# Designs tried in a protein design run: designed miniproteins, single chains. Part 48

Each design is a single chain, and the fold is of that chain. pLDDT is the mean over its residues in the fold that is shown.

## One batch from the design tools (miniprotein)

Design m1660
Fold by ESMFold2-Fast:
Structure m1660 (fold): chain A 120 residues (1-120)
Amino acid sequence: MEELKEKIQQIVEEAIGRIGTIVDQEVLDEVQAVLYEETDKLLEDIGKLVDENASGIEIAKVIDHYVGRIHMRVAMEVQSLPEDVRDAVLSIVNDMALEIAKEMFRYYEKRTGQKVRRVS
């Protein structure tokens, strides 16, 4: 879990840095708060499910919910910005969320010895 937390922190910080090049500090602060809140919750939920020996289906559902939720919340924070800026921010967030999802699946597989089936 500690190694996973460090890697996820790096992924989030890289996304925040990229978003910070295209939005004002006020918007960046709001987006950053959303990214950390949702990602911290995901880390807690995944940690509990792995410790409880949850199925790969349960892990996939939690990750899918996280990806959708973080996109929706960031979209709300940037809704007043020009379309090209909104699209750029959401693209960065989607890339971040997919990278985080891959790390969560790797962590689950390493801890449980079970392979997660990719569910679209």
Scores: mean pLDDT 85

Design m1661
Fold by ESMFold2-Fast:
Structure m1661 (fold): chain A 96 residues (1-96)
Amino acid sequence: SLEKDLENMRKVLKKKGYSDEEIEEFIEAYRFGLQHADDDAAIDKWIAEKAKTHDPETVKRLRLEAEVGAALALIFRAIDNIDTLRKLQKELEELE
């Protein structure tokens, strides 16, 4: 799933005219967001470092890719929590 999503991301960015180097940086941002979904300070610090060596347009895109990654990670966690709740409710119903 993740590998297929990243391959699709590469294809979309390539069609938009980004270089292979730029594409890998956007993927790195997305992955960083996935790993730091609940840590806005870590994302802000990482983006601030990238701002030292990148133009503002690229930095804006790096931030958005990281925020998309973070949002997806939070959605996946919410789905897992709902599934866990459903399992607990079933166990309770079987206690008679």
Scores: mean pLDDT 84

Design m1662
Fold by ESMFold2-Fast:
Structure m1662 (fold): chain A 63 residues (1-63)
Amino acid sequence: ADAIIAEIRALLAAGDHEGALRLIVEAVRAGILSHAQIAELLGMSVAQARRFVRWAEEVLAEL
């Protein structure tokens, strides 16, 4: 979990938003990260994190 969080932060810092979204979606789907951990990582509520992950899945499906 900590290694994946560090990688997501590194991608966001580098401006690789697509790479960050892919890792977030994959980590949640694999059960490595919970919606609560995504909420903490991104500074949002759990409800916002659930909506964010769903939005990210839809965006990635178009790519």
Scores: mean pLDDT 81

Design m1663
Fold by ESMFold2-Fast:
Structure m1663 (fold): chain A 73 residues (1-73)
Amino acid sequence: MIITREQLKKAAEILKDVLPKEVAEKIVAILNEINSEKEEAEQEDIVNRIGKELGEKAAEAVRNALESISEAE
């Protein structure tokens, strides 16, 4: 599933509300890096990057946020 820059911004806002501030800030930093590199990215590439750097629970939170946004479009 292809994720747009706008969807990444929406995911960042959701994650700020559901995760501890320190974890949310780290995830948002990674999402901003992806957003600066590409206009769109594969959901699995995003989730895998988060999982590698922050672990499985963070990756699952990002997957859930991205899926909820993508289905709403």
Scores: mean pLDDT 76

Design m1664
Fold by ESMFold2-Fast:
Structure m1664 (fold): chain A 91 residues (1-91)
Amino acid sequence: SSANTLYSFEMDAAGRAVLTGRAPAAVQEEVYARIIAELRRALAADREGVLADAARAHPHLARAVEAIAAGDDEAARRHLDEYIEEVINKG
């Protein structure tokens, strides 16, 4: 998934995925910009449906989508980072 490009993983000797770090900053910026652009396109097609779907999925995703709808890409990036971090840390 696109979220996997934000983090680096290695397999240990037991076949378990181990988080080794975050992807380089330039790669993170590109992935976030792409996610924001995709969500903005979805909002343009169905604003109310996308907002409702995000609210059902996760609080951080809801805040990210609301920020995109308000034109605040920096707030959207922060909320997406929190969403991805929580999803990865719960796996």
Scores: mean pLDDT 71

Design m1665
Fold by ESMFold2-Fast:
Structure m1665 (fold): chain A 85 residues (1-85)
Amino acid sequence: GAPSAELREQLEAAAKELEKDPELVKKLNEVVEENAEKARKLAEETGIKPEEAIKMGIEESIEKFAEITGDEELARLIREGIEAV
């Protein structure tokens, strides 16, 4: 299932606000890239399903995102969006 129309609108609004801070976006992209690489190595070393390793990397990215921005609501919206897909 796709995210609800309400959740999608909230995510789009959050994305537009992030576009106003290119330095923050850069930091968030670095966190995502680092955790994606970490998840890939974990899948290769432990033999877990790549999909499960990716979910773990996404969870760590959301946690770091909340830590960097101080915005727990945005982190919650991203987590709900991922779970809805």
Scores: mean pLDDT 71

Design m1666
Fold by ESMFold2-Fast:
Structure m1666 (fold): chain A 88 residues (1-88)
Amino acid sequence: VTKEVFELGDTEGEAIAVLQKLLHLEPTGKLDKELKEALESRGLEVGELNEKGDEKVVEAIKKLQKSLGLKPDGKLGPEEAKHMLSLL
């Protein structure tokens, strides 16, 4: 099994890395170009990353949740991420 270990102390980075692993990307724990492109390829338009990277990730997650008919709370744990991606 794979472990998600974050020394950055960023809670949203943990959710980002889980999402990256599920999209078969390297789990950097940051909203990078590869994650943005993977989300956009699934119909999520992630805006500019120059303002608030974490808020943009939360916004993209909420849009994904809404498109799948789920509650748009912007929280993404391992189980939620698997469920959301399996619906795409």
Scores: mean pLDDT 59

Design m1667
Fold by ESMFold2-Fast:
Structure m1667 (fold): chain A 106 residues (1-106)
Amino acid sequence: SEAEKQKKLDILDQIEADLNARIARLRALGMSDASVAQLQANLDALVARARKLIEEGKLTVEQMQAMKNGEYVKSDNEEANKVMLEYTILVGVLLIAEGVAKVAAR
């Protein structure tokens, strides 16, 4: 439904805002411009693909809620499952980078 599509887009916007804020914090903590640019490019590509899959009805509300909650939920759609996996990998990379930044902090 249009209401379900809008709900998925709202969740995606929340995910994008959170990850953008986390990347900005890593930049402020001294992450290199090259590493920040790579993380931003990966996030932008992931968001674009997720948005396309939402428009095509291939991402479920359950999968979008699972992403927001840090959970993995499979569907019958391989591209949707790939987006969930790539999101999990990106969040993992951010967690490692945040851990390294905390150790390096004065």
Scores: mean pLDDT 87

Design m1668
Fold by ESMFold2-Fast:
Structure m1668 (fold): chain A 74 residues (1-74)
Amino acid sequence: MTPIQKEVIAEFRFIAASAEVLYLERNPNAPKSLADETIKELDEVEREFRKLNHPNLEKYLERIEELKKRVEEI
C-alpha cells in the first residue's frame, strides 16, 4: 500500500468518527456509554494520524479536539 493510500484510509476513519458525533448530536437521549465510546474512537483516530505523521496532522488534531468537545457538551 502506498503512503497516500494509508493517509486516505486514516481520513476515512476520521469521517466515520465525525458521523458518530453527528448521530449523538441528533440523538441527545442516546446512552452516555455511546458518547464515551465515541471519545475512545476519536482517541484511536488521533493515535493513527500521529503514527502516520500525516501531512495535515495539526489540522486533524484541532478537528478531533473540536469533535471531542462537541460530544462532551451533549
Scores: mean pLDDT 81

Design m1669
Fold by ESMFold2-Fast:
Structure m1669 (fold): chain A 109 residues (1-109)
Amino acid sequence: EELKKGLEKARELARAQGHPAIAEVADRMIKEGLPVEEAVTRLIEAGKKEGALDIGLQAASIVVEEAFRSKLENATPEEREKIQLEAVRILGNALKKAGLKLVTASEMG
């Protein structure tokens, strides 16, 4: 299953980068069978708590990428756009739930 593959890769990344606490969160979720948005949210929260938000975000991105891999592989151009938009929405929702937000051009100015 794509979610499990994503979580396994996220676990490997976190361990390789010296953040076993983030890796343990990923390992636990492999056993629980959570929805993608919840899994991504927990990884971002783990990264924030660990002081390694960059690793948490990388782990979350891997999970989203792997979860949508099969859908994207056989998708039409129109379906690809919808799937990519759904992936962005999941990541955005997870960031908000973790107490973070994406900086827009208006907020950067």
Scores: mean pLDDT 77

Design m1670
Fold by ESMFold2-Fast:
Structure m1670 (fold): chain A 74 residues (1-74)
Amino acid sequence: SMQEERRKRVEELLRSMRGKSPEEQLEAMLEFYREYYEETGDERAKKTVEFFEEHPELAARLVAHEIAQLEAEE
């Protein structure tokens, strides 16, 4: 499904960003969701971009949390 494909790509991206700065992590996630929205028209991707742009400090914290959760699964 579109949701499963998106989740898989997000998890792969998060794993690749281990050890990067919060600013680099946020920028990579913004780039991913912008491209994903352009390709698919998924409104959830658009909302994610808008949220990240409006609340960058909170967004960076959430991205760091997701990376930490993935590390804990290994």
Scores: mean pLDDT 81

Design m1671
Fold by ESMFold2-Fast:
Order: C-alpha cells, then sequence, then structure tokens
Structure m1671 (fold): chain A 80 residues (1-80)
C-alpha cells in the first residue's frame, strides 16, 4: 500500500531524529537507549502492518507523538 509506505517513511524519519537527539544528549548511554527504542519501534511497526488500513493513520499519528514525546523528555532532562 502506498499509504502504508508513506506512514513507514514518516516513522523512520522520526526514529532517525530521535537517534540523533540521543547521540547528542546522552552519548554514553546512546547504544543501550537506541537498542530499546528500536525494539519498541519494531513492535509498533508490526502492529501498524497488521492493522486495518482505516486505522493506520491514527496508529501512525500515535507512534509519531510518542517518539516526539520521548525526544522532548530527553531535552528537558538534559536541560536540568
Amino acid sequence: SPLLEQHLRQIEEARRRLHATIRELLPEEADALIAQLDEWVAQRVAELRAAPPEQQPALTARILADLDSVRETLRELAAA
């Protein structure tokens, strides 16, 4: 599905941005945090692929919101 491929590209882009933030802010913990993040994303992508097409936009929005929330939390913790 072209729409599913678009959703997966959006998630991959958000994942890459979060990877960059983790490496910038937490370089000593980066490998462990990225491994945990990648497992979580793989599980969410599997759920997205199994979901009916009509539910995929909402699931994608949730995944993107969760990734953005983690990124903001890391920035807040680094600023403290």
Scores: mean pLDDT 89

Design m1672
Fold by ESMFold2-Fast:
Structure m1672 (fold): chain A 55 residues (1-55)
Amino acid sequence: SVEVVGVQGPFVVAMSTSGPVTKEDIAAACEKATGRKAVTAKPLGETGGLAYCEA
């Protein structure tokens, strides 16, 4: 339900198209996309999120 839209250096942008997005969903998307541990994860409204994974 969470899709990675873009990766900018150590940052991953994740988007959900349905329902509220949790910090855990955003963190998991970051870790799956980068293979690195998520340091922070932040939902942006109902359809977006940002996470920082270790460089």
Scores: mean pLDDT 70

Design m1673
Fold by ESMFold2-Fast:
Structure m1673 (fold): chain A 55 residues (1-55)
Amino acid sequence: MKPKVILFGKNIPKETIDKFKEMGYEVKTADSVEEAIQLAKKEKEKPITIVFLPD
C-alpha cells in the first residue's frame, strides 16, 4: 500500500497533488489543521507526512 501525504492549505494546487501522486503517494487534502490531524489519526501503520501550503 502507498505511503500517504496530507496536504493542507486554502489553495492546494493540482500540480502539487499530481507530483505527490507521481512519486507514489496516496494524497489526501484538508482545509484546516483539525481536519489534517483527524486524517492522520486514521492512519495506524503507515508513514504519513503533513504539508502546509501557504497561499
Scores: mean pLDDT 70

Design m1674
Fold by ESMFold2-Fast:
Structure m1674 (fold): chain A 81 residues (1-81)
Amino acid sequence: SKKEELEKKIRSIFEFFGTLVLRVRPDYVLPDISGKSAEEILEIMKEMAEELLADPRTSEAEKQMVLDLVEAAEKLVKELK
């Protein structure tokens, strides 16, 4: 279904975002998103994004990637409504 495909895309965005987080912060413990809704995953992602954007180890290019990934996830969550 369209809903299942959108949820899969949101999870894929989160997995890629987690890879970016671990590149900047290798010792970071990624939250478990198992059983979380798309909206809950987006909320978690936004909180992690705020931390990453505030981290001085995050490059300008990585900050742009963080913002782009959050925007992509927000657009997909809106399509679920």
Scores: mean pLDDT 84

Design m1675
Fold by ESMFold2-Fast:
Structure m1675 (fold): chain A 74 residues (1-74)
Amino acid sequence: MSPFEKFVKVAGEILEEETDPANRQAIKRAVHEAARALSAGASEEEAIAIGLEVIRQEASPEVAARFEAKVREA
């Protein structure tokens, strides 16, 4: 599984457990921005970094920490 595929899988897993609309929107936007970066020629590592930055800025600190920890377990 590629690093980006793992990022998308983590996003899906957290979305299945997340009921807060703001956190759900932040996660969806993070995946969208990361995918957009890849389409623009960014590396998988750059795209994941962009997605994680969206999560840090728009999701709760608890969700951001959990998301980053799961992605770094790759």
Scores: mean pLDDT 83

Design m1676
Fold by ESMFold2-Fast:
Structure m1676 (fold): chain A 82 residues (1-82)
Amino acid sequence: EKEEELAKAILAVLKSGEKFSNEAKALIAYGAKEAGVKDSESDEKKAEKIAKAVLKAAEEDEELKAWLQKGMDAALAEYKSL
């Protein structure tokens, strides 16, 4: 499932951000802002909210889609290489 795989990649970035590219980190920063993520939330809950927010933004905004897809591809590729 695309959302589940993306959430796993985002969770990995949140836990081990130093191992991930600036593109992956930028995607997380954008998604956290769009999802209204709170610092008090667990990394797992943050990852789920961010995954839903970036997937929704990519579907609804054609101009953002290319940039969001690049960030998602980076996060997924880097997560799978761990």
Scores: mean pLDDT 81

Design m1677
Fold by ESMFold2-Fast:
Structure m1677 (fold): chain A 82 residues (1-82)
Amino acid sequence: SRQEALERSRASLEKELPNMSEEEIKKLKAAEEIQEHLKKKAEEDEEVRERLLELGEAGDREGLKRLALELGVEEEKLKLIE
């Protein structure tokens, strides 16, 4: 389930947390927030889901970044994970 997938991701992060710097933790947190936002948008709109899949399969990082901005992800959060 979606809830189980999120709980597993968080458990994995908590396992590694003691071995990470504050900067690394901040970047991981920003990435998690971006992923959650995009997931919510993909659940609301089939076209968004298809675009995310297509860009992900192509490895188009710039396309994914532009789509995230279009969907309301803050530019500052995207900058943190670059």
Scores: mean pLDDT 73

Design m1678
Fold by ESMFold2-Fast:
Structure m1678 (fold): chain A 74 residues (1-74)
Amino acid sequence: VEEALERMRELVERAVEAAKQGKIKEAMELAREAGRIGYEALQVADEEQRQQILELLREGEERVKAAVKEALAK
């Protein structure tokens, strides 16, 4: 689960960077991969780990959406 959390964070950062560069399709693909890893990790996570995964998924989605909106506004 710890490895899943680390990989999710990496994918979210890459998705945000791709979105800021106007690579919206790549950003969405990276965000989907992070979501998939999070969903799989939820199946084996304890309660504390589940809260961490859910928080990371929520924050990651918000950050990617914000970056996409900023890129489209330019």
Scores: mean pLDDT 79

Design m1679
Fold by ESMFold2-Fast:
Structure m1679 (fold): chain A 89 residues (1-89)
Amino acid sequence: DALLEAVRNLAKALGLSEEEIEEILELIREGRLDEAIEILAEKISEKLGVPLEEAKAWIEAQVRALLAKSEEELEKIAEEYLPKAKEIE
């Protein structure tokens, strides 16, 4: 899933462990996106010394933009390349 990979890459860039990353991804799969945003915002707030509310707003905006774009990009890839991949198999 493109959204999950985008969030994984963001969390990895923030220095989170694989275990912490999987916890965040599980929250997203469960529809608990707000909780995933909270965890990411807390890490950014600590690392950059910005107010938690500002970090939350920024992360929420980025995750929502990634959700919209990743979903569109994933659908486009599946539509354009899935038939070609099936022929190669």
Scores: mean pLDDT 68

Design m1680
Fold by ESMFold2-Fast:
Structure m1680 (fold): chain A 80 residues (1-80)
Amino acid sequence: SSEEARKTLLEAARKVLESYGVETSEDSQELGDKLGELFKSLGFSDEEAQDAVIEAINLAEKGDAEGAFEALKAALDSKG
């Protein structure tokens, strides 16, 4: 379901932010903002960051929680 995919994506985003030493909150908007700032700090354009997030969303929609996390982390690690 879309709600399960959203939950999976938010959990993946929390895990990747924590792996970079970023403090996370329960606010999904703040998680999104922090992820965006992390991409920007590593030199990603808005378009590159959106492409990475879309890939993670696609994996989360398939129920692949680990794939969603790994896709986000691999994207960030490619410039960090």
Scores: mean pLDDT 80

Design m1681
Fold by ESMFold2-Fast:
Structure m1681 (fold): chain A 74 residues (1-74)
Amino acid sequence: ASDEEAEKAGLYGAGAAAYGAAGRADQAFHWSMKAGEAGGPETGRKAALAAAEGARADGGHSGYQAVEEAAKII
């Protein structure tokens, strides 16, 4: 993939992590899939893991839903 696609995949992964931290599991899942589409399956899985870690670090109790949804992707 081009540097542009790699940058886009990184932004989608960051979006997934932010939505995970906010407790928005559906959005975290959606953006993890977008990261995978742009960067491939490994990138999508890494984005899902980042979403789960973001939820745990920043969301505490609010993050549990996002962690469960990320587990369905991984």
Scores: mean pLDDT 67

Design m1682
Fold by ESMFold2-Fast:
Structure m1682 (fold): chain A 90 residues (1-90)
Amino acid sequence: SELERLVAEVRAALEELRRELAELGLDFTEEALTAYFTTVLKLSEESARFAAELVLALADALEAGDVEALLEVLEEAEKRLKELREKKAA
């Protein structure tokens, strides 16, 4: 139930992002996602690249139907976000 809700929320978020990119004339690729996060969301290149990699990894896990891979990607994202926050605070 909780896991099904999480999968549905991730799927909905990815579909919203795909729609946003399509409206801007961008493809769902690492280069386009990095450009979107840099230019539209004003993220640093490091953060934008990380976000692009995360989005593609989540999309791949969902397409494969691999819920364990989805959870692993989310756990790695949480660890990396913590590292980026600590680096920015120093």
Scores: mean pLDDT 79

Design m1683
Fold by ESMFold2-Fast:
Structure m1683 (fold): chain A 84 residues (1-84)
Amino acid sequence: VEEARRRLLETARDILDKLVKEGKITPEQAEKMLKEIEEAVERGDFDKVLELINKYVDNPIDKFVLLAEVTELELARRRAEAAA
């Protein structure tokens, strides 16, 4: 679970950094967006994570990559619950 969480947050940060470099968002907006995603992930609120991705990420490839990482984290969480 921790590895999947770390990977999701690293991917989100990289995509947000790319959006800043492309001039689509400000560094301040990227920091706020990343914080909202981190907080939603920490709470296990994956519906909110999906909402934030759809709200902030327009590029279909970047959106797909983030959704794949969210799916991996959710599957890792479910596997951990099944083992308990």
Scores: mean pLDDT 74

Design m1684
Fold by ESMFold2-Fast:
Structure m1684 (fold): chain A 74 residues (1-74)
Amino acid sequence: SDAAKIEEIIEEAVAELRAELAANPAASREEIAALVRKVVNKMFEKLDEAGLVPTPEQLGRAHQRLAAVAQAAL
């Protein structure tokens, strides 16, 4: 289903952010913000290329998960 594909792309984005932060344990707040922007942009590119439109609830959940990962690295 489209919902399952959207969740898979969101999971990939969260996993990518975790990996980038693990590779950069001394990253500054500015560098962490840049990594978040990179991952978010890539996530939206993948969604757009696949013709998938996430719901506001899915976007809110993705935002909360990405924010939590970034905050844990600060």
Scores: mean pLDDT 86

Design m1685
Fold by ESMFold2-Fast:
Structure m1685 (fold): chain A 66 residues (1-66)
Amino acid sequence: SPVEQLIKENEEIVEQIKDPETKALAQKMLDRTLAHAARSTDEDEVLAGLENLKLYLKDVLQREKE
């Protein structure tokens, strides 16, 4: 499903973060987003939340690699 694919993509980005504090914060953000998704009945809202998180986490990862 698109939701499962986005979860996997977010997990893979978090895995790539090397700084332990940044990784822990990113994991907490993902856990919070997944908790919201589990309670939501609106798949479009879930997809938007995961896409927004992915954009943020990609930016975090990019800054770490610089």
Scores: mean pLDDT 84

Design m1686
Fold by ESMFold2-Fast:
Structure m1686 (fold): chain A 87 residues (1-87)
Amino acid sequence: SMETEKNIELLRHIKLILDHEGKEELFAKAFDKLYKEKGITGSASPSDFLEALKEVLKEENKEYILEEAEKYYEQGISPAELAEKLK
């Protein structure tokens, strides 16, 4: 669905910003939260992962990263274009 595609693109934007800021561990922390704390087994949906990542960003006072990712998505900037912009 269009919402699933939006969630996937948003996750890609967030990962690029985290990697650029040297905070890739927060992406791993979201994965740990999803599978260890919430007891989710098998494949998580993009929506499930995005919610876990939002919780981690809030806990770490890094909600501005989500806001930046959403802004780039709304501007029609693809993950590939964002990767070039962050170089």
Scores: mean pLDDT 81

Design m1687
Fold by ESMFold2-Fast:
Structure m1687 (fold): chain A 92 residues (1-92)
Amino acid sequence: DPLVEALRAHAAALIAAGEDPEEVAVIEEAGKLALQGKYLEASKLLTEKLGKPYLVSLDDQGNPQILELPEDAEEKDIERAIKAWLENQKRK
């Protein structure tokens, strides 16, 4: 699966760059949830584990994409961002 291989290559690159392996594992898990279409669950998982609001979605190539949200963003803002992204995908 090219997407799984791309995720593994990305994780390996982050570890090689000196990123925390535990944080990399959480990012990989969030990416897997996004690949399953569980964008809200992925975003909430990453936000909880890294202590900052994040939006997890897919890019135009179908790769997991992570966007840091403002520190004051709440779960409702994450849900709204996901809904807006899904609406944009329906227009393509």
Scores: mean pLDDT 70

Design m1688
Fold by ESMFold2-Fast:
Structure m1688 (fold): chain A 93 residues (1-93)
Amino acid sequence: SAAEELLERTRRVLERARERIREIDSITDPQERLAAGQKLLDEIQAEADKLRAYMDENKVPNEVRVLVESELGMMEIRATVLILAAEQEVKKA
């Protein structure tokens, strides 16, 4: 179903984002970590736009839409927190 396809696509997007957060967390230079975090947020937002377009075209049930939007929002928050932490370290240098 369209809902099953959406959930699978969402799962893959979130798994890649989590892996990238782990990689970025291993960067010791705050400037490099900040740049990587900003790139990750841009990539999450681009993938979120694709998932939203899929939801709109395929009339996905509201329960599934709420779940997907919640997961995407939480991932954007995680990327934003990472960016803010790196930015604070850069300001101390």
Scores: mean pLDDT 89

Design m1689
Fold by ESMFold2-Fast:
Structure m1689 (fold): chain A 61 residues (1-61)
Amino acid sequence: MEEEERKRQALIDIVSTITGISREEAERLVDSLPDLDAAIRYVAELTGVPEESIRARIERA
């Protein structure tokens, strides 16, 4: 619902900021995964940022 979309948008912003790719590319990356938890895990592996740190940044957005 609204919180899920907020978290999705926050993750897209985080990915774009950390990796330097466009928001459109970050959105495709996040949306290519089955759920938000899978997307967070995948981004953590890609960026080397701990999953917990990504979750904390989403909560602060």
Scores: mean pLDDT 79

Design m1690
Fold by ESMFold2-Fast:
Parts: C-alpha cells; structure tokens; sequence
Structure m1690 (fold): chain A 74 residues (1-74)
C-alpha cells in the first residue's frame, strides 16, 4: 500500500470515528453504544495492520481518546 493510500485511509477513518462518536453521544441504550464501539474497534484494528509505524501511533492515540470517552458513557 502506498503512503498516499495510507494517508487517505487514515483521513477516512478519522471522519468515521467522529461520526460514530457523535452517534454514541446521542445514544442512551448501552447495548447500542457497545455495538457501535465494537464496529469502531474492528475497523481500527483492520486499519492498524495496513499502516506505517508513524501513522499507527497517530491512529492509536486518537482511538485511545475515543475509547476513554466511550467507557465513561458505559
């Protein structure tokens, strides 16, 4: 995978992460919050396997911040 492709995937992932966080913030059902969180986790893990070390660290940092927010809502 080219560096340009990796950067596009990270940008797309960031947009999806923000969209899912908005959904989680608006959701009151813990089961649905958990479902959205699992989808987010699966996509993140798939992405990490395709990235350079530098981009992986960036994605991991953002995911850690998002995960901390979600855990506080559960």
Amino acid sequence: MSPEEQRRLVAEWKRRLEERLAQIRAETDPERIWEIFLEMAQETLELLGRLSEELRREVERLYEEASAEVVRLL
Scores: mean pLDDT 84

Design m1691
Fold by ESMFold2-Fast:
Structure m1691 (fold): chain A 82 residues (1-82)
Amino acid sequence: DELSTLFRKLVSTMSKEEQEELLKLLDELLSAIAAGDSEKAKKYLKKLTDLLLSNAKTEEQKQDAERAGKLLTEEVNKRLSE
């Protein structure tokens, strides 16, 4: 899975504190999707994508973060539309 591969790659560049924040945001996002809370899902999606981009230090990491953010946004929108 491309999204899982990109997440694993990006997470490996993060500090323990950044990884814990990422997991917390991901848990909140998944919870919001499960509840059908579109507003809350969009809020946590933005926080999660912003965190991925802010942690990118190299051009490759920036490209990976942008790609991961796009794939995650598409997946969230798909799940919320059902």
Scores: mean pLDDT 82

Design m1692
Fold by ESMFold2-Fast:
Structure m1692 (fold): chain A 55 residues (1-55)
Amino acid sequence: GSINDGRQRRISLSAALTTAEDSARNGPKEPPSSVSEDMKEKGRRLGEEERRRKE
């Protein structure tokens, strides 16, 4: 444990709360809240980069 651990915990919680409220207002489903879909797009970009290197 670190002496700063306690302070970071409080700041982290506060920041998370603020971010959660902003996300809820802005749109909690900016992506479909599905890592699967995001990973598919990420995989496509990686695949394209690999294809470019393969070229």
Scores: mean pLDDT 54

Design m1693
Fold by ESMFold2-Fast:
Structure m1693 (fold): chain A 57 residues (1-57)
Amino acid sequence: SSVVPTRLSAVDAFRHEAELLKQRGEEHKLPTLLAAFLSLPLSEEQRAAIRAYVESL
């Protein structure tokens, strides 16, 4: 695609999904969510931000 709409970044999307898992008591699914997001073509900065967020939970 030649146009990327201004929406949630991959980091913001991960944080949102992780918070929903936490609210539902499904934190055991967090490693699967992390693996799925880290399989995306993310920048090094985005990968570091996602890992830092997980470590802060």
Scores: mean pLDDT 74

Design m1694
Fold by ESMFold2-Fast:
Structure m1694 (fold): chain A 56 residues (1-56)
Amino acid sequence: SSMVERMRQLVRDTRERNERLMETLSPKQRDLLKGITDGIERLVDWAIERLEKAES
């Protein structure tokens, strides 16, 4: 669906911005941010799956 496509594009754009940010961080801050962003990405994937099931 177009909504799923928009969400996947948003995730890709967010990853690119986060990669630039992580290059400026200390190793400790980078590990923390990576853990947080990985958690958010899993939550977004879960939401996308629910949207796809609702359209089925």
Scores: mean pLDDT 76

Design m1695
Fold by ESMFold2-Fast:
Structure m1695 (fold): chain A 77 residues (1-77)
Amino acid sequence: SMLEKKKEAYKRLLKILEELGLRSGAELVKDTYAAALKGDIQSAVSHAVAALLTMIGDEVSEETLKEVLELLNVILS
């Protein structure tokens, strides 16, 4: 189901951020997922952008950023 795919994308994204030690990014991703489940797309997108900016600031690799963008797209779809 689409809901199951979103949950798996969320779990994968959290694991990536936890393995990178990006605690603030992980909290923003939790907020993104919670807002997306409520259908609050404006808040979900806002939190997702904040999470991405945190990852860019911490110099996360382009390959990791591409995977993160793909996972966020699943969560926000």
Scores: mean pLDDT 87

